# Designed miniproteins, single chains, continued (2), part 47

Each design is a single chain, and the fold is of that chain. pLDDT is the mean over its residues in the fold that is shown.

## One batch from the design tools (miniprotein)

Design m5725
Fold by ESMFold2-Fast:
Structure m5725 (fold): chain A 100 residues (1-100)
Amino acid sequence: MDLGEVLRAVEEALAEASAAVKPGESATATREAGGLTLTVTVASPEERRLVLELRSPLSEETLLEYLEAIARHFNAEILRRSVRREDGVTVLTAELRFLP
């Protein structure tokens, strides 16, 4: 697993979604990196919040390690998270808030 590749993909998805979002709307960007499909959703960029979805055949433990690394890299707080399994794929969804 290449954490640097995943972090870059999150940065690119966040930049794309942030550039696309309009007041009162949400914008979503999807990337594939390090064997993961990641989706970033930004609603009202002034709220300093995003929703991150990670999809991979990797374990829940591994995806949680990626989530923690992403949160640390962006100086973000994990407000909530959920994990589910679908057809051999682990799906992790988290809401993050950027710290001041």
Scores: mean pLDDT 81

Design m5726
Fold by ESMFold2-Fast:
Structure m5726 (fold): chain A 85 residues (1-85)
Amino acid sequence: MEDEIKKKIEELRKKLREVLRAIHEGFTQELFDEAVKLINEIIKLLDELGKGYQGAIEGVRYVANLEAARFYAEQGKEAPEWVFE
């Protein structure tokens, strides 16, 4: 069921981008915890596809995006597009 796992990963990536945007607009611990949960699930599914290396690299990028979204929220400034990728 590789196609179903790929679709699930794409859905989780879209949901993560929405959560990162929400964190930028108004940080809460619940949104942070949801972002972490989504990141871990994406990594797990990539590993199941034999893409553990890609999952590790994407995981690091997502953590950087999460930290940046929070940083720009704290500054009250517009975030660069890459923060929500």
Scores: mean pLDDT 81

Design m5727
Fold by ESMFold2-Fast:
Structure m5727 (fold): chain A 60 residues (1-60)
Amino acid sequence: MGMIVVAKEDYEPKSPEDLALKKGDRVRILEVVDDTHVLVENLATGEKGLVPKKYLEEAE
């Protein structure tokens, strides 16, 4: 089961594999890719992509 986290602020993609986020978006962590990035799924849209960890906080 992936952890649910929330976007702390808007994130605009820097590369094709990145996912755009809006502040308050709920995402599920699918995989920790490295020390700075996670692969997530946006729960509102179903879209998947990479996001920097610093843009996310726990939803609980």
Scores: mean pLDDT 79

Design m5728
Fold by ESMFold2-Fast:
Structure m5728 (fold): chain A 58 residues (1-58)
Amino acid sequence: MDKEKADELTRKGEELYAEGNYEEALEMYQKALEADPNHLDARINLAKVAQELGKPSF
């Protein structure tokens, strides 16, 4: 697992979410979970943005 990569991607997703770019934020959080599947912030933020887009949390 690459925690540094997951942290960077999660931070990028947070910036995109703040800008209202939910689809791009979702993509960044998914990539973060590919780097570290146990990254808690990425999992929580993925669920939030997926809910905003009307998609399943998975």
Scores: mean pLDDT 79

Design m5729
Fold by ESMFold2-Fast:
Structure m5729 (fold): chain A 97 residues (1-97)
Amino acid sequence: KRLEIETLLSMAMISVAVAIATSENPVLREAARRILDLIAELASREPTVADVEALRAEAEAILAEAAERDPAAREEVEELRRTVTLSLDKLIEFLKE
């Protein structure tokens, strides 16, 4: 149902918002904000498995770019990557049912 999809996307958005609020690294904050915007856009419509897989790949690319731009952000980037991919993987599993 739509409510379960919205709940999983909201959990992902909260995790990203916490990273923005707690990180002092501007490169990580910019990357997290870009990911938040992508999740919010996906939440505005009925996502397919392909949509979530595409967002997951784009989020990983954004975070990889952030780690390359500022190696000091690498640990925080890996933490955020794990949190975001876990939430999106759970959503993909739900949508396959």
Scores: mean pLDDT 81

Design m5730
Fold by ESMFold2-Fast:
Structure m5730 (fold): chain A 64 residues (1-64)
Amino acid sequence: GAAEAEAYRAAAQAAGEAAGVAWAKRQGLPPTAKVEVEVQGDELHTTVTAAGRTYRGTSRAGPA
């Protein structure tokens, strides 16, 4: 239902943010790296900005 879709979208964005932070740590980027997530349908578009560089990643946000 609509309430489930809204809750899923919020959870997907939070999961994307957590994944971006974890990815930045694995790449050796500073803990102050800025992580932004954009939810586009079934995709999470994650942008990590650190040390004057921008990194982009796409992951699936759909029901798997």
Scores: mean pLDDT 71

Design m5731
Fold by ESMFold2-Fast:
Structure m5731 (fold): chain A 57 residues (1-57)
Amino acid sequence: EDEEVRARILSLATREYDAAAGRYSYYFTPEQRAEIHRILYERYGDPLFKELAEEYE
């Protein structure tokens, strides 16, 4: 239902990494990405985000 919002947030995060040619990937830890997915799961309840958030553990 909220696929547009979900895709926009994920695309923004991915775009930031690509824009810096991996610089942001080095500056951000996997824990930060997992936290973003956890917040998305809490907000939208999509099980996909839950799986992505748990992946780094």
Scores: mean pLDDT 56

Design m5732
Fold by ESMFold2-Fast:
Structure m5732 (fold): chain A 84 residues (1-84)
Amino acid sequence: ELIKKGEELKKKGDEAYKKGDFELASKYYFESSKLYEKAGDKLESARSYMLGVQSLPTKAPSQEAARLTGEVLLLVGDEIDKQL
């Protein structure tokens, strides 16, 4: 259920991105990321978060947002490896 909703929001983000609505795309990607996180899919959560950051209109992600994104990706990788 949560994974399916996350995927639906990600597709809406992709559609908004194709239409050039980068603010809307970013919003959908961040919402998708939160749903994947709640579902325990940390990898898809991190991926959707990255798409959200990349979709921010005309603004480079803040240095803090870029740092947190990198930290989340490393942490997610470590957690997946640990649970194997």
Scores: mean pLDDT 70

Design m5733
Fold by ESMFold2-Fast:
Structure m5733 (fold): chain A 68 residues (1-68)
Amino acid sequence: GPLEEEARRLLEELREALERGDWERAKELIQKIDRLGVQLAVQGDIETAQAIGEEVKRLIEEYGLELP
């Protein structure tokens, strides 16, 4: 659905930001993706929300981004 497509787009933008070392943009994108994940879960799309969260976790781990 639209939220899933937007989340996938933001995940690609997150990867690009992390590749550039743009930590400020990466943190902003993580916040936006997290909000979409919450919306998906509220709508009952828990599996999609979980998959998106796991991809964010994978990218954070790969690039060593420290979250507050």
Scores: mean pLDDT 82

Design m5734
Fold by ESMFold2-Fast:
Structure m5734 (fold): chain A 71 residues (1-71)
Amino acid sequence: SEEKAKEIEELIKKTDEAVKQGNLDEAARYLQKLLDLLGENKDDPVVVKTALKGIRKHFDAFQKALDALKL
């Protein structure tokens, strides 16, 4: 649980950093990995809460990464 939450935090940081660098393809890859980990740990409240807090904090970055995933 705690170890998976740390992986989520790291992926959130990497997604935000990639967006800030203009690397939208890289940001999309990190977002995909984040979504995969969330799907695998959907019943873990620590993982889910960590992801939601991070996404809220970096909302603009996640919107851009999500757009890159769809295009």
Scores: mean pLDDT 83

Design m5735
Fold by ESMFold2-Fast:
Structure m5735 (fold): chain A 60 residues (1-60)
Amino acid sequence: MKPIAIAKEDFEAKSPEELTLKKGEKVEILSQMEDGKLLVKSLETGKEGLVPASKLEIIY
């Protein structure tokens, strides 16, 4: 089972590789990338993208 995280705050994508998240949105962590970013998949929208790890709280 891949780790699940929750967005601690709203995050808006600034590049095509990034994923916009709303506070409280749950994501599946797919991979850890460079520079403290995670590749995640939104459990609400099914979209994938990069999000700073500092914006996420890992649940399990």
Scores: mean pLDDT 80

Design m5736
Fold by ESMFold2-Fast:
Structure m5736 (fold): chain A 55 residues (1-55)
Amino acid sequence: ELTPLDKAFVDAVEKLIKEGYKKLAEYYIKWVRENVPLSPEGAKKLEELEKKIKE
C-alpha cells in the first residue's frame, strides 16, 4: 500500500507526535503536503495523523 516515500514521511510524523512535538508535526505535515508527491494512501495516512494531533 504505502510507497517507501510515503513510509518515510509517515514514520517521521508519527515519531514527532510520539515525542510530543505536536506543533512541529502539524508544520511538517503541511510542508510534506505542499512539497512531496505522496500516493493517495500516503496522503490519507497523513490526514489521519493530523486529526490525531487535533484531538
Scores: mean pLDDT 80

Design m5737
Fold by ESMFold2-Fast:
Structure m5737 (fold): chain A 80 residues (1-80)
Amino acid sequence: MELLKKALELKKEGEKLFEEGKKEKDIEKLKEAIKKYKEALKILEEASKHNYIPNAKELLEEIKKKIKEAEEEIKKLEEE
């Protein structure tokens, strides 16, 4: 499934940016991670409307959680 593959690639890119941004305290990398996660989320939401992705709900919830974690890290760094 091309949409699933692209969403998983975006999720992986986001995870790499999130870990690097968290380690380096780099707000821009954390923002890029959120952008990648949101792109993955949009693809999965569109694919789930057509029932093309099994377990889409679980993957959607995981990505939403990752976006929240990245937003919390940004807030922590901006409040320091």
Scores: mean pLDDT 80

Design m5738
Fold by ESMFold2-Fast:
Structure m5738 (fold): chain A 77 residues (1-77)
Amino acid sequence: SSSIQQQVQQLQQQIDQLEQQTQQAIKNGDTSSAAQLLVQLAQTVQKLSQIASPQQTQEAYQRLQDIGLQVDLAVGG
């Protein structure tokens, strides 16, 4: 199970990094980069959902939804 734990930790770190980058892109008015980063965040959350606990999966999807709303507001959608 250590390999799964390591994969979960790596995916969580990627989610943290992508979230920070997406928020920074929104702050800078870089709507194009924010949209691309949101796609990468969604893909990373999907990968996490295949191996993480139900709680970790729910938390990741909630973060994705929160960031998605911020991107949508920034693009006027």
Scores: mean pLDDT 87

Design m5739
Fold by ESMFold2-Fast:
Formats: C-alpha cells, sequence, structure tokens
Structure m5739 (fold): chain A 80 residues (1-80)
C-alpha cells in the first residue's frame, strides 16, 4: 500500500541519516571501527523490527533489504 511504502521510505531516510552520523563520529575519532560497525548493525536490526511490527508486506521488506545493503556498503567504504 501507499502507507506501507511511505513508512519504508521514512525508515530508510532516518537510517541513512543515522548511519551518516556514525561515519562522521568514526572519522572524527569519537568512536572505533568496531563501535561504528556495531552501531550500524543495531540500527538496521531496530529498523527490521519496526517494519515487522508495522506488518509491512514481504515485497516491501525485500526492497528495504536490497536498499539498506547498498547504504551499508557505501558507509563501509568510508570506514575501511
Amino acid sequence: SEEDRAFVEEILEKLENEIKKIVEDYLSGRITHDEAIKKINELVDKARKELLEKGVPQELFDEFEERISKLIDEAIKKIP
């Protein structure tokens, strides 16, 4: 549904912004590489739980997984 798609888009936008903050914290020396990876994984797990709680259709959940994988790959390239 349009409501479910809007919810997925909102979650992805929030997740992208929070991951960017984690990357910035790592680059500024505020957190370690291990802490950055842990925080990213915790945010993704939280997002998955929110989507499951909302009852988002499997097709939209699969789209979320594809898009978040790309966001994580981009983030990891910045924290080698």
Scores: mean pLDDT 87

Design m5740
Fold by ESMFold2-Fast:
Formats: C-alpha cells, structure tokens, sequence
Structure m5740 (fold): chain A 108 residues (1-108)
C-alpha cells in the first residue's frame, strides 16, 4: 500500500514568481510517480513521468527528485498556470492519488 503526502494543499503566487509543490510517497512497491495538471472544466493532463517532463510541457515546469520527495517548480508562473496539481503513485497493487494542490496565480 502506497501513502502519498501532498504539500501545500493551496498556494497563492504572484505572476512572475515561483511556485514549489512537493510530493512524498512511501512504499516499497512504487513503479512510477507522476505529476498532473487539471484546469477548471478540463481533463487532467500529464506533466511528467518519474520527474521527466512529457513532450509539449512548457520549460517553466521543472520536475526534480530527492529520495522519496518529488518537487514540481513553476518559474516564472503565469495566470494560465492556475490549476489543481495532482500526484499519482503507481505500485503493484494499483495507483494512489494525492489530494491535490490548488495553485492560484494573482497579479503582481
């Protein structure tokens, strides 16, 4: 069984600033750790697989891994980055989703 911790649950960042979202997964059967973006009224879009950005993702989105902690950094943030960001941990027994981090980008 995989445990996923997402931090923070909500984040407000001024346009042109830096957003840092963290994900910690615990378990010995973890196969993949993925980042997803979900904008209001849209389907969830895959951003990265195991810290590697998928084709078409803006270079402002950087994924990194330090042990069991995955970090998504968005710099500089733009108004279109306002979304809920989800983490998915995939193991032998299925997948576990984090509760999501709501990012709100405000005018500077």
Amino acid sequence: MITVTQSPSSLTVPEGGTAVLTFEASGEDIIALNWYQQKPGEERQLLSINGVPVPGVDARFRASREGGVLTLTISPVRPEDSAVYFKQAIGLDGSTWGSGTTLTVVPP
Scores: mean pLDDT 75

Design m5741
Fold by ESMFold2-Fast:
Structure m5741 (fold): chain A 64 residues (1-64)
Amino acid sequence: MKEATVDLLGGTIVLKEENGKIVATVEGDASEEARRIAAGANGAPAELLDRGVELLRGAAALAG
């Protein structure tokens, strides 16, 4: 099972493969920005998981 975890803007975003799709969950007191980014990755094909992780990391870099 392929998964990735990214700490972003006060919270943690978890990207996980489920039935060939990306499931994005937000843990902790993540900002609204982090939640929007996670929502954008949710439901994408699992082969795009690496792109989802890069998007989250890019947002974290821009917020810092």
Scores: mean pLDDT 71

Design m5742
Fold by ESMFold2-Fast:
Structure m5742 (fold): chain A 80 residues (1-80)
Amino acid sequence: MSTLHLSTAYRLMRAGDLAASQGDLEEAARLYELAIQLSPDLITQAEALRQLGKVYEQLGDLEKAEEYYKKAEELEKLAK
C-alpha cells in the first residue's frame, strides 16, 4: 500500500505548508516530521526535510536547520 502512504505523506506536507504560512511553526514541524515517517520515497522525504529546515530557521535554531538541509541534499543525490 505504498501509494496510500505516499498520498498521506503529501497531504501532511501540504498541511505543514499551510501551518507554516500561518506562523504555526511548531505544528508545521510536527506535520513535516510525520510526513517523513510516512514517505515511501527519498524525493518526498527530502522535500519534507527541506521544509523542516525552513521551519527551524524561522524558529531561530540554525544548527537544526542546517542538519535538515544537509539530510535533504543527501537524499536528493541518492534519488537520482
Scores: mean pLDDT 80

Design m5743
Fold by ESMFold2-Fast:
Formats: C-alpha cells, sequence, structure tokens
Structure m5743 (fold): chain A 59 residues (1-59)
C-alpha cells in the first residue's frame, strides 16, 4: 500500500509526525493497526508501534 511505503520511509528518517499522517490515511482506508505495524516492521522501521501510536492519537 502506497501510504505504508511513505510512512516507512518517513519513520526511518525519524519524521514520526509525517509518518503518522500516512499511517492515519491507511487506517482510514480500512487497514488494521496490526497490519500497519507488520508492514512497517517488514520495511525495517525500528519503532513501528510508536508510529502507529502517533497516528491513533491524531484520530
Amino acid sequence: MKYLEKAAELAKQKKYTEAGFYVKEALKAGVSEEEVIKALKEAGVGNPEGVVKSALEAL
């Protein structure tokens, strides 16, 4: 999913607020929190749970 790829790229740069925006868009599109965490982890993001938490706090 394009949103998750962008979120992973930004999270690897420690731009967690911007990454959270794209995670929020993925969640709004029907992707589950668990699927988002898995995708970020597989993309090499060191703190996938932190990125998801940032997105959920904005919901």
Scores: mean pLDDT 76

Design m5744
Fold by ESMFold2-Fast:
Structure m5744 (fold): chain A 75 residues (1-75)
Amino acid sequence: ALQITEFKKEGNKIVVRGLGFSNKATVTVQDSNGKVVAEAKAVAGYWGLEFDAPGAGTYTAVAEDGGKKSAAEKL
């Protein structure tokens, strides 16, 4: 199943990890207003995606792979 297992802030970085990421999976991070602040494609064989933190506030992450979505996670 496609699932985000870790979503956290480390220093000035936001880190996302998941299960079921293929090399076509996309992770989207939105701010509290629903604006996309970071988007990245997962790399097969590597665990996690990392973004520069776009500022203070609440963030929501969703992973998508082939039209399937994970449950949304909040930071």
Scores: mean pLDDT 67

Design m5745
Fold by ESMFold2-Fast:
Structure m5745 (fold): chain A 67 residues (1-67)
Amino acid sequence: MADEAERQALADRLSQLAREKAPEIIEGFKAMGYEEPDLEKLRETLEKVGYNGGVQVWEERRRAAAA
């Protein structure tokens, strides 16, 4: 039980950190020329997956949508 609670608390903290980082990541992509709704989808993906893997997942989804 303690291990499960610890893992959940860590996951929650990582999600919070990802949410805090998301605006900076979004701003970076905006500076690169990305616009809405791509930026909105990036934010949603970062919130779901986290900042470490979220960009890659979003990029892959973007490629699939473009095909």
Scores: mean pLDDT 67

Design m5746
Fold by ESMFold2-Fast:
Structure m5746 (fold): chain A 65 residues (1-65)
Amino acid sequence: MEEKAEELAKRAERLVQLALSTPDPEIARAMVDEARRIVEELSKLDPGKAAELQKRVDEARAKVE
């Protein structure tokens, strides 16, 4: 269980970084949407870590929209 939560957290963090560095707005939005979906799944396993990542996803979404 802990390994799955850690893997999801790392995947979401990577997608946020890629979205912020991607010059293509369509790809950036798709990466933010995928990160948001992963954070929702993570919230079922580790709500505290999911809340921290949700803030970063919200910041990335604001920059790409």
Scores: mean pLDDT 79

Design m5747
Fold by ESMFold2-Fast:
Structure m5747 (fold): chain A 56 residues (1-56)
Amino acid sequence: MALSPEERARRYYELGLEALRAGDYEAADKHFTLAVILDPSLAAEISAEYRRLKAE
């Protein structure tokens, strides 16, 4: 199937979440940056994940 920019952004978002859970903040930041470039609406979700990390 054809991948939309939103679907590509979601893939980078998933990679960012995997890196974040692994404690690789550099890789997480890189993947989240690419996700936001492709789909700026993901910025709110990424902010929520970082808020969750700071609470822990």
Scores: mean pLDDT 77

Design m5748
Fold by ESMFold2-Fast:
Structure m5748 (fold): chain A 55 residues (1-55)
Amino acid sequence: SEREARIARIRAELQALEDEMLHVAATKSPEEAVREATRLMDRVMALQDELLALE
């Protein structure tokens, strides 16, 4: 279904963001890691809100 496809897309994007956060933590300076993690976390929260609205 369209709803199931949207849920799958959001979950895949959340997984990609988790992988990106791990990469940032492993490769960036502490200052850069904090800045990037804040941006990525805002995006994670927006996607989680979208997912909750679809469930």
Scores: mean pLDDT 83

Design m5749
Fold by ESMFold2-Fast:
Parts: structure tokens; C-alpha cells; sequence
Structure m5749 (fold): chain A 83 residues (1-83)
């Protein structure tokens, strides 16, 4: 279901945030957390385009920081919302 995909995407995004914290990038983890929270709110309101936009912004920040594993988890979260 659509709700199951939202829950899977949120879990993956949460794992990305945890990965950033494990690597000691607390500032980036806080920025990504804010973007993920906005994405979650939009997804719950049925605004998947905005949810994806905010997750793509989080993905860009992770990529710029060279956080490859966090970026992969965010890519997987985006794919769950697109499917």
C-alpha cells in the first residue's frame, strides 16, 4: 500500500540520519533531519511531489559531503515514494 511505502521511506531516511551521526557529521545530520521531517509531513498530506523534492535536497547535501552510504539510503527512500 501507499502507507507501507511511506513507512519504508521514513525508515530508510532515518537510517541515513543515523549513519551521518555515526560518522560524526552532527551538523549535516540536523540539516537532513529537518528536510526529512518536511518530506514526511508532505507525504502524510498526500503531496508526494513535495516530499520527493525535500528528500532530493537531503540527498544533494549528503552527496556534497561525500557521505556515500547515507546518500544511498536517501536514494532508496526516494524510490519507495516514487513506486
Amino acid sequence: SKQEKIEQALKLAGEAIEELRRRGDEELAEQVTELVQQAYQYAQNGDYDKAIEYLEKALELAREAGQERAAKLLEEAIEKLKS
Scores: mean pLDDT 88

Design m5750
Fold by ESMFold2-Fast:
Structure m5750 (fold): chain A 56 residues (1-56)
Amino acid sequence: MEALKRKAEELVNEPLNKIKELRANKAKISREEQQKLYLEALRAIKEAERLLAEAE
């Protein structure tokens, strides 16, 4: 249970940091790369939700 909660927190923190970098580096990365980062962030968030549901 505790390990799953910890992994979920780590998964959420990574995409949040990537979104911050996206906003700071909009001009430095391509449109396609921005789309990929957003998609990866969404996937990580959904996985974190799944882990949290299992931890409950």
Scores: mean pLDDT 71

Design m5752
Fold by ESMFold2-Fast:
Structure m5752 (fold): chain A 69 residues (1-69)
Amino acid sequence: SEADELKEKGIELAKQGKNEEAAKAFKEAGDLYEKEGRLSEAWYAYAEAVRLDPKDKEAQEKAWRLWKE
């Protein structure tokens, strides 16, 4: 799926030390996983985005929303 492709891209970017770009890819993967109803995968993708870019408040709020449910 497109979400799985974005997750893989995020992993590759993180290996290259491109943490902000990796975080963006994981956040986009999370959005697509959520659209697909894959809420556990969406939460893990948002959590990875937060880990790689802790200043992204949008990713933090998205991860928290899925954790709270």
Scores: mean pLDDT 84

Design m5753
Fold by ESMFold2-Fast:
Structure m5753 (fold): chain A 97 residues (1-97)
Amino acid sequence: MTVAELAVKLYEENEEEFLKRFPQFKEIKEKGEAAVPELVKTLKESDSPLERMKAALALGIIGVKNEEAVEALKKALKDENPDVRTAAAFALKKLGV
């Protein structure tokens, strides 16, 4: 099981407990659509697979269907890192894509 698969499972089983354990995602969710441009930039430009995975998860958690976010997430489905691909798939499913 990848780190992203475990994170997605914990979030889907209990969103409130997940956000309590990872307050950075709670803060991002509270910012909502205003956080989307920076997360899209991180997903597209970060050399860190961990930061790209977190950005993809955060876009899914926010749940706002933004065209640039959807495009970036579709590209992330082909990312070299399996955790980034898993997070992108979760986010697209959450956005109804």
Scores: mean pLDDT 85

Design m5754
Fold by ESMFold2-Fast:
Structure m5754 (fold): chain A 77 residues (1-77)
Amino acid sequence: SMVEEARRLIEEGRRLFEQERYEEAVELFERAVRLLTQAYLENPSEEIRKELEEAREALQEASSALMLKKKAELEAK
């Protein structure tokens, strides 16, 4: 299901985030958000809404970490 695929993407994204592979983590979290949004539109449940919110928060954290990493790389040059 879309929800199961999104959960796998979130798990993999968290693993990549821990490895500081933020760009790849962002891509997986963006895909998870898209799948959960579609799932919510097809069956609007509180469980899917909460999972979607959690995925959005993970995406925001990964995006922020990516921005900080890119700034640090520019300052080191």
Scores: mean pLDDT 87

Design m5755
Fold by ESMFold2-Fast:
Structure m5755 (fold): chain A 67 residues (1-67)
Amino acid sequence: SPIEALEERIAKDPNDATAWRALGSLLLQEGRYEEAAKYFEKALALRPDDEYAKWGLEQAKKKAAAQ
């Protein structure tokens, strides 16, 4: 699955900010908002200027609060 492929990438390279961001995005789509937020935070820790990860984190937090 796409999630398993991204988890494998992260296991091999924990500094793969793109994989952390992509995993956050997929978890947002699955409604797993608290997990999505954690992964977007990890992506931002590695790449602070990632506008998509900033947007994704804000969406995840908003949706988690509504859950």
Scores: mean pLDDT 85

Design m5756
Fold by ESMFold2-Fast:
Structure m5756 (fold): chain A 68 residues (1-68)
Amino acid sequence: SLEEKAKELEEEAKKAADELKAKGLLTPQVADMILRMLEQELRKLGVPEEKIKEVVEKMRKYLDELLK
């Protein structure tokens, strides 16, 4: 389902962010790139705009916490 695929993309983005953080490679610029890529992939998948906004906002908050 679209919900399952969207969840999988979210989890992959979190895992990538965690690995980059562990390596000292997570910067605000890299975090912004992750958000843009996630948004693009969700749009290509046909996820509704309101759901994309929810997922991206959740990921933004996750990345903001990692950057602290």
Scores: mean pLDDT 85

Design m5757
Fold by ESMFold2-Fast:
Structure m5757 (fold): chain A 56 residues (1-56)
Amino acid sequence: GPAEAAELAENNAVRAAALGGDPAKAGQLGRQGSEAAMAGDTEKALEYGKKALEVG
């Protein structure tokens, strides 16, 4: 659900930072993912989560 999508986006941003990527970009993408999840847009939330992981 939306809460799980928001948590996934946050976890992806944290993981990207831990792996020595760009934490600032990962954090921004994680926030956008959380906002999308809270709006009920699970698809968009997952897309931002994937982008956050790619930056890491």
Scores: mean pLDDT 71

Design m5758
Fold by ESMFold2-Fast:
Structure m5758 (fold): chain A 80 residues (1-80)
Amino acid sequence: MIIQLPFTDISTLDEEKLKQLVDDLIKKYGKIKSITVVNDYTVKVTFENGETVTFVSPGGTPNRSYEATKYLVDYLKSLQ
């Protein structure tokens, strides 16, 4: 499954919407098992049930997409 992040950079981040999105995935697939940063725009998350979800930052400027991806990674690691 591929999910486009609902923000283009950290300044437009809807933290509540991001938390709701991640919580819904954990309810469906179990706890986060591993997080893999594929590139500055793409994060792959594997859950306890073996399902993998790929998060993609919107096609913004490189620096803004990287900040969004970094924020997501830090948030996901806080849930492990």
Scores: mean pLDDT 71

Design m5759
Fold by ESMFold2-Fast:
Structure m5759 (fold): chain A 66 residues (1-66)
Amino acid sequence: MEEAKKLIEKAKEHLQSGNYDEAVKYAEEAIKLDPSNKEAYRLLAQAYAKRGDFEKAVEYAKKANS
């Protein structure tokens, strides 16, 4: 889905820029459009780890590997 891919690219850009809250927002929206998108779960895991929320980081990393 084209829209989900655009949201993933925005999540990556914000993650690289240190805007972890925006990275979470865009990755969550990508998952709402495509719940099978494992890349979005990986981005969420990374963003939550950067925010210090290690419990959510582990949760989303497991979903990415399912």
Scores: mean pLDDT 82

Design m5760
Fold by ESMFold2-Fast:
Structure m5760 (fold): chain A 96 residues (1-96)
Amino acid sequence: MVEAKDEAGKAAAEAAAEAARAAARAGAATSASAAAASAAGAAAASLYGGGPEEAARNAEAAAEAARRGAEETGSEEAEEGAEAAEEAARRAREAA
């Protein structure tokens, strides 16, 4: 039972970090610094004291920011980054 809880926390943290990296790629491709900032917040929460639920919420915020960046610029790289961030956010929520 404790192991399952620890694995859920680890999975949520890894998914949040992946969402953060994907959002940062979208932000860099589009010059959308807000997406990168949201992604960094999600990664920090997951690593430094947020539980799985908090990590999932922050990963979703990062994915939403990445999606907005992709929509604003129409970049293929930004679109791929947003899709990866959304998938990582879904995994983080499932792990919570």
Scores: mean pLDDT 63

Design m5761
Fold by ESMFold2-Fast:
Structure m5761 (fold): chain A 64 residues (1-64)
Amino acid sequence: LEELRLEADRLGKKVRELVAKGDLGEELKKLAKEAAELAEKLKEAGVPLSAAQEFALKIAEELG
C-alpha cells in the first residue's frame, strides 16, 4: 500500500504541475485518470488521501 500511496501522490503532483502550466490536453487527462484510479484504490483500502491525491480526483471528475 505504501508504494501505491507514493505513486498516487507523485501523479497528483504532476497533475497540479500541468494545470499550473495551462497544459489541459491529453496528457493531463491520462495522468488525472491514472492518479484517480490509484486514489480510489487507496480509499477502498481505508487509506487517507493527500491533498495532491484529492486534487487529482477532482480534476479527473471534471474532465470525465
Scores: mean pLDDT 75

Design m5762
Fold by ESMFold2-Fast:
Structure m5762 (fold): chain A 55 residues (1-55)
Amino acid sequence: MERTKVLIDAANKAGEKLRERLKAEGREDQPPSFEDIKEMIEEYEKIKKEGLAKL
Protein backbone atom coordinates (compact mmCIF):
# COMPACT_ATOMS: atom_id res chain seq x y z
CA MET A 1 0.00 0.00 0.00
CA GLU A 2 1.29 3.46 -0.94
CA ARG A 3 0.57 4.88 2.52
CA THR A 4 2.56 2.09 4.22
CA LYS A 5 5.54 2.81 1.97
CA VAL A 6 5.33 6.54 2.87
CA LEU A 7 5.25 5.71 6.59
CA ILE A 8 8.25 3.36 6.33
CA ASP A 9 10.21 5.93 4.29
CA ALA A 10 9.39 8.68 6.81
CA ALA A 11 10.49 6.48 9.75
CA ASN A 12 13.77 5.55 8.04
CA LYS A 13 14.59 9.16 7.15
CA ALA A 14 13.74 10.44 10.64
CA GLY A 15 15.89 7.73 12.22
CA GLU A 16 18.81 8.49 9.89
CA LYS A 17 18.62 12.20 10.74
CA LEU A 18 18.68 11.42 14.46
CA ARG A 19 21.67 9.09 14.06
CA GLU A 20 23.66 11.60 11.95
CA ARG A 21 22.84 14.41 14.38
CA LEU A 22 24.04 12.39 17.39
CA LYS A 23 27.20 11.43 15.46
CA ALA A 24 27.86 15.06 14.46
CA GLU A 25 27.52 16.15 18.11
CA GLY A 26 29.78 13.33 19.37
CA ARG A 27 26.86 11.74 21.26
CA GLU A 28 26.46 8.50 19.27
CA ASP A 29 27.75 6.44 22.25
CA GLN A 30 25.14 8.02 24.55
CA PRO A 31 21.42 7.17 24.60
CA PRO A 32 19.29 9.79 22.81
CA SER A 33 17.63 12.31 25.12
CA PHE A 34 13.87 12.90 25.35
CA GLU A 35 14.41 16.06 23.28
CA ASP A 36 16.25 14.03 20.59
CA ILE A 37 13.31 11.61 20.44
CA LYS A 38 10.82 14.50 20.22
CA GLU A 39 12.72 16.00 17.28
CA MET A 40 12.82 12.61 15.56
CA ILE A 41 9.03 12.26 15.97
CA GLU A 42 8.48 15.80 14.63
CA GLU A 43 10.70 15.06 11.63
CA TYR A 44 8.81 11.79 11.04
CA GLU A 45 5.46 13.62 11.13
CA LYS A 46 6.78 16.29 8.74
CA ILE A 47 8.09 13.76 6.19
CA LYS A 48 4.93 11.64 6.56
CA LYS A 49 2.68 14.68 5.95
CA GLU A 50 4.69 15.69 2.86
CA GLY A 51 4.64 12.13 1.50
CA LEU A 52 0.92 11.66 2.10
CA ALA A 53 0.17 15.05 0.47
CA LYS A 54 1.84 13.77 -2.74
CA LEU A 55 -0.46 10.73 -2.92
Scores: mean pLDDT 78

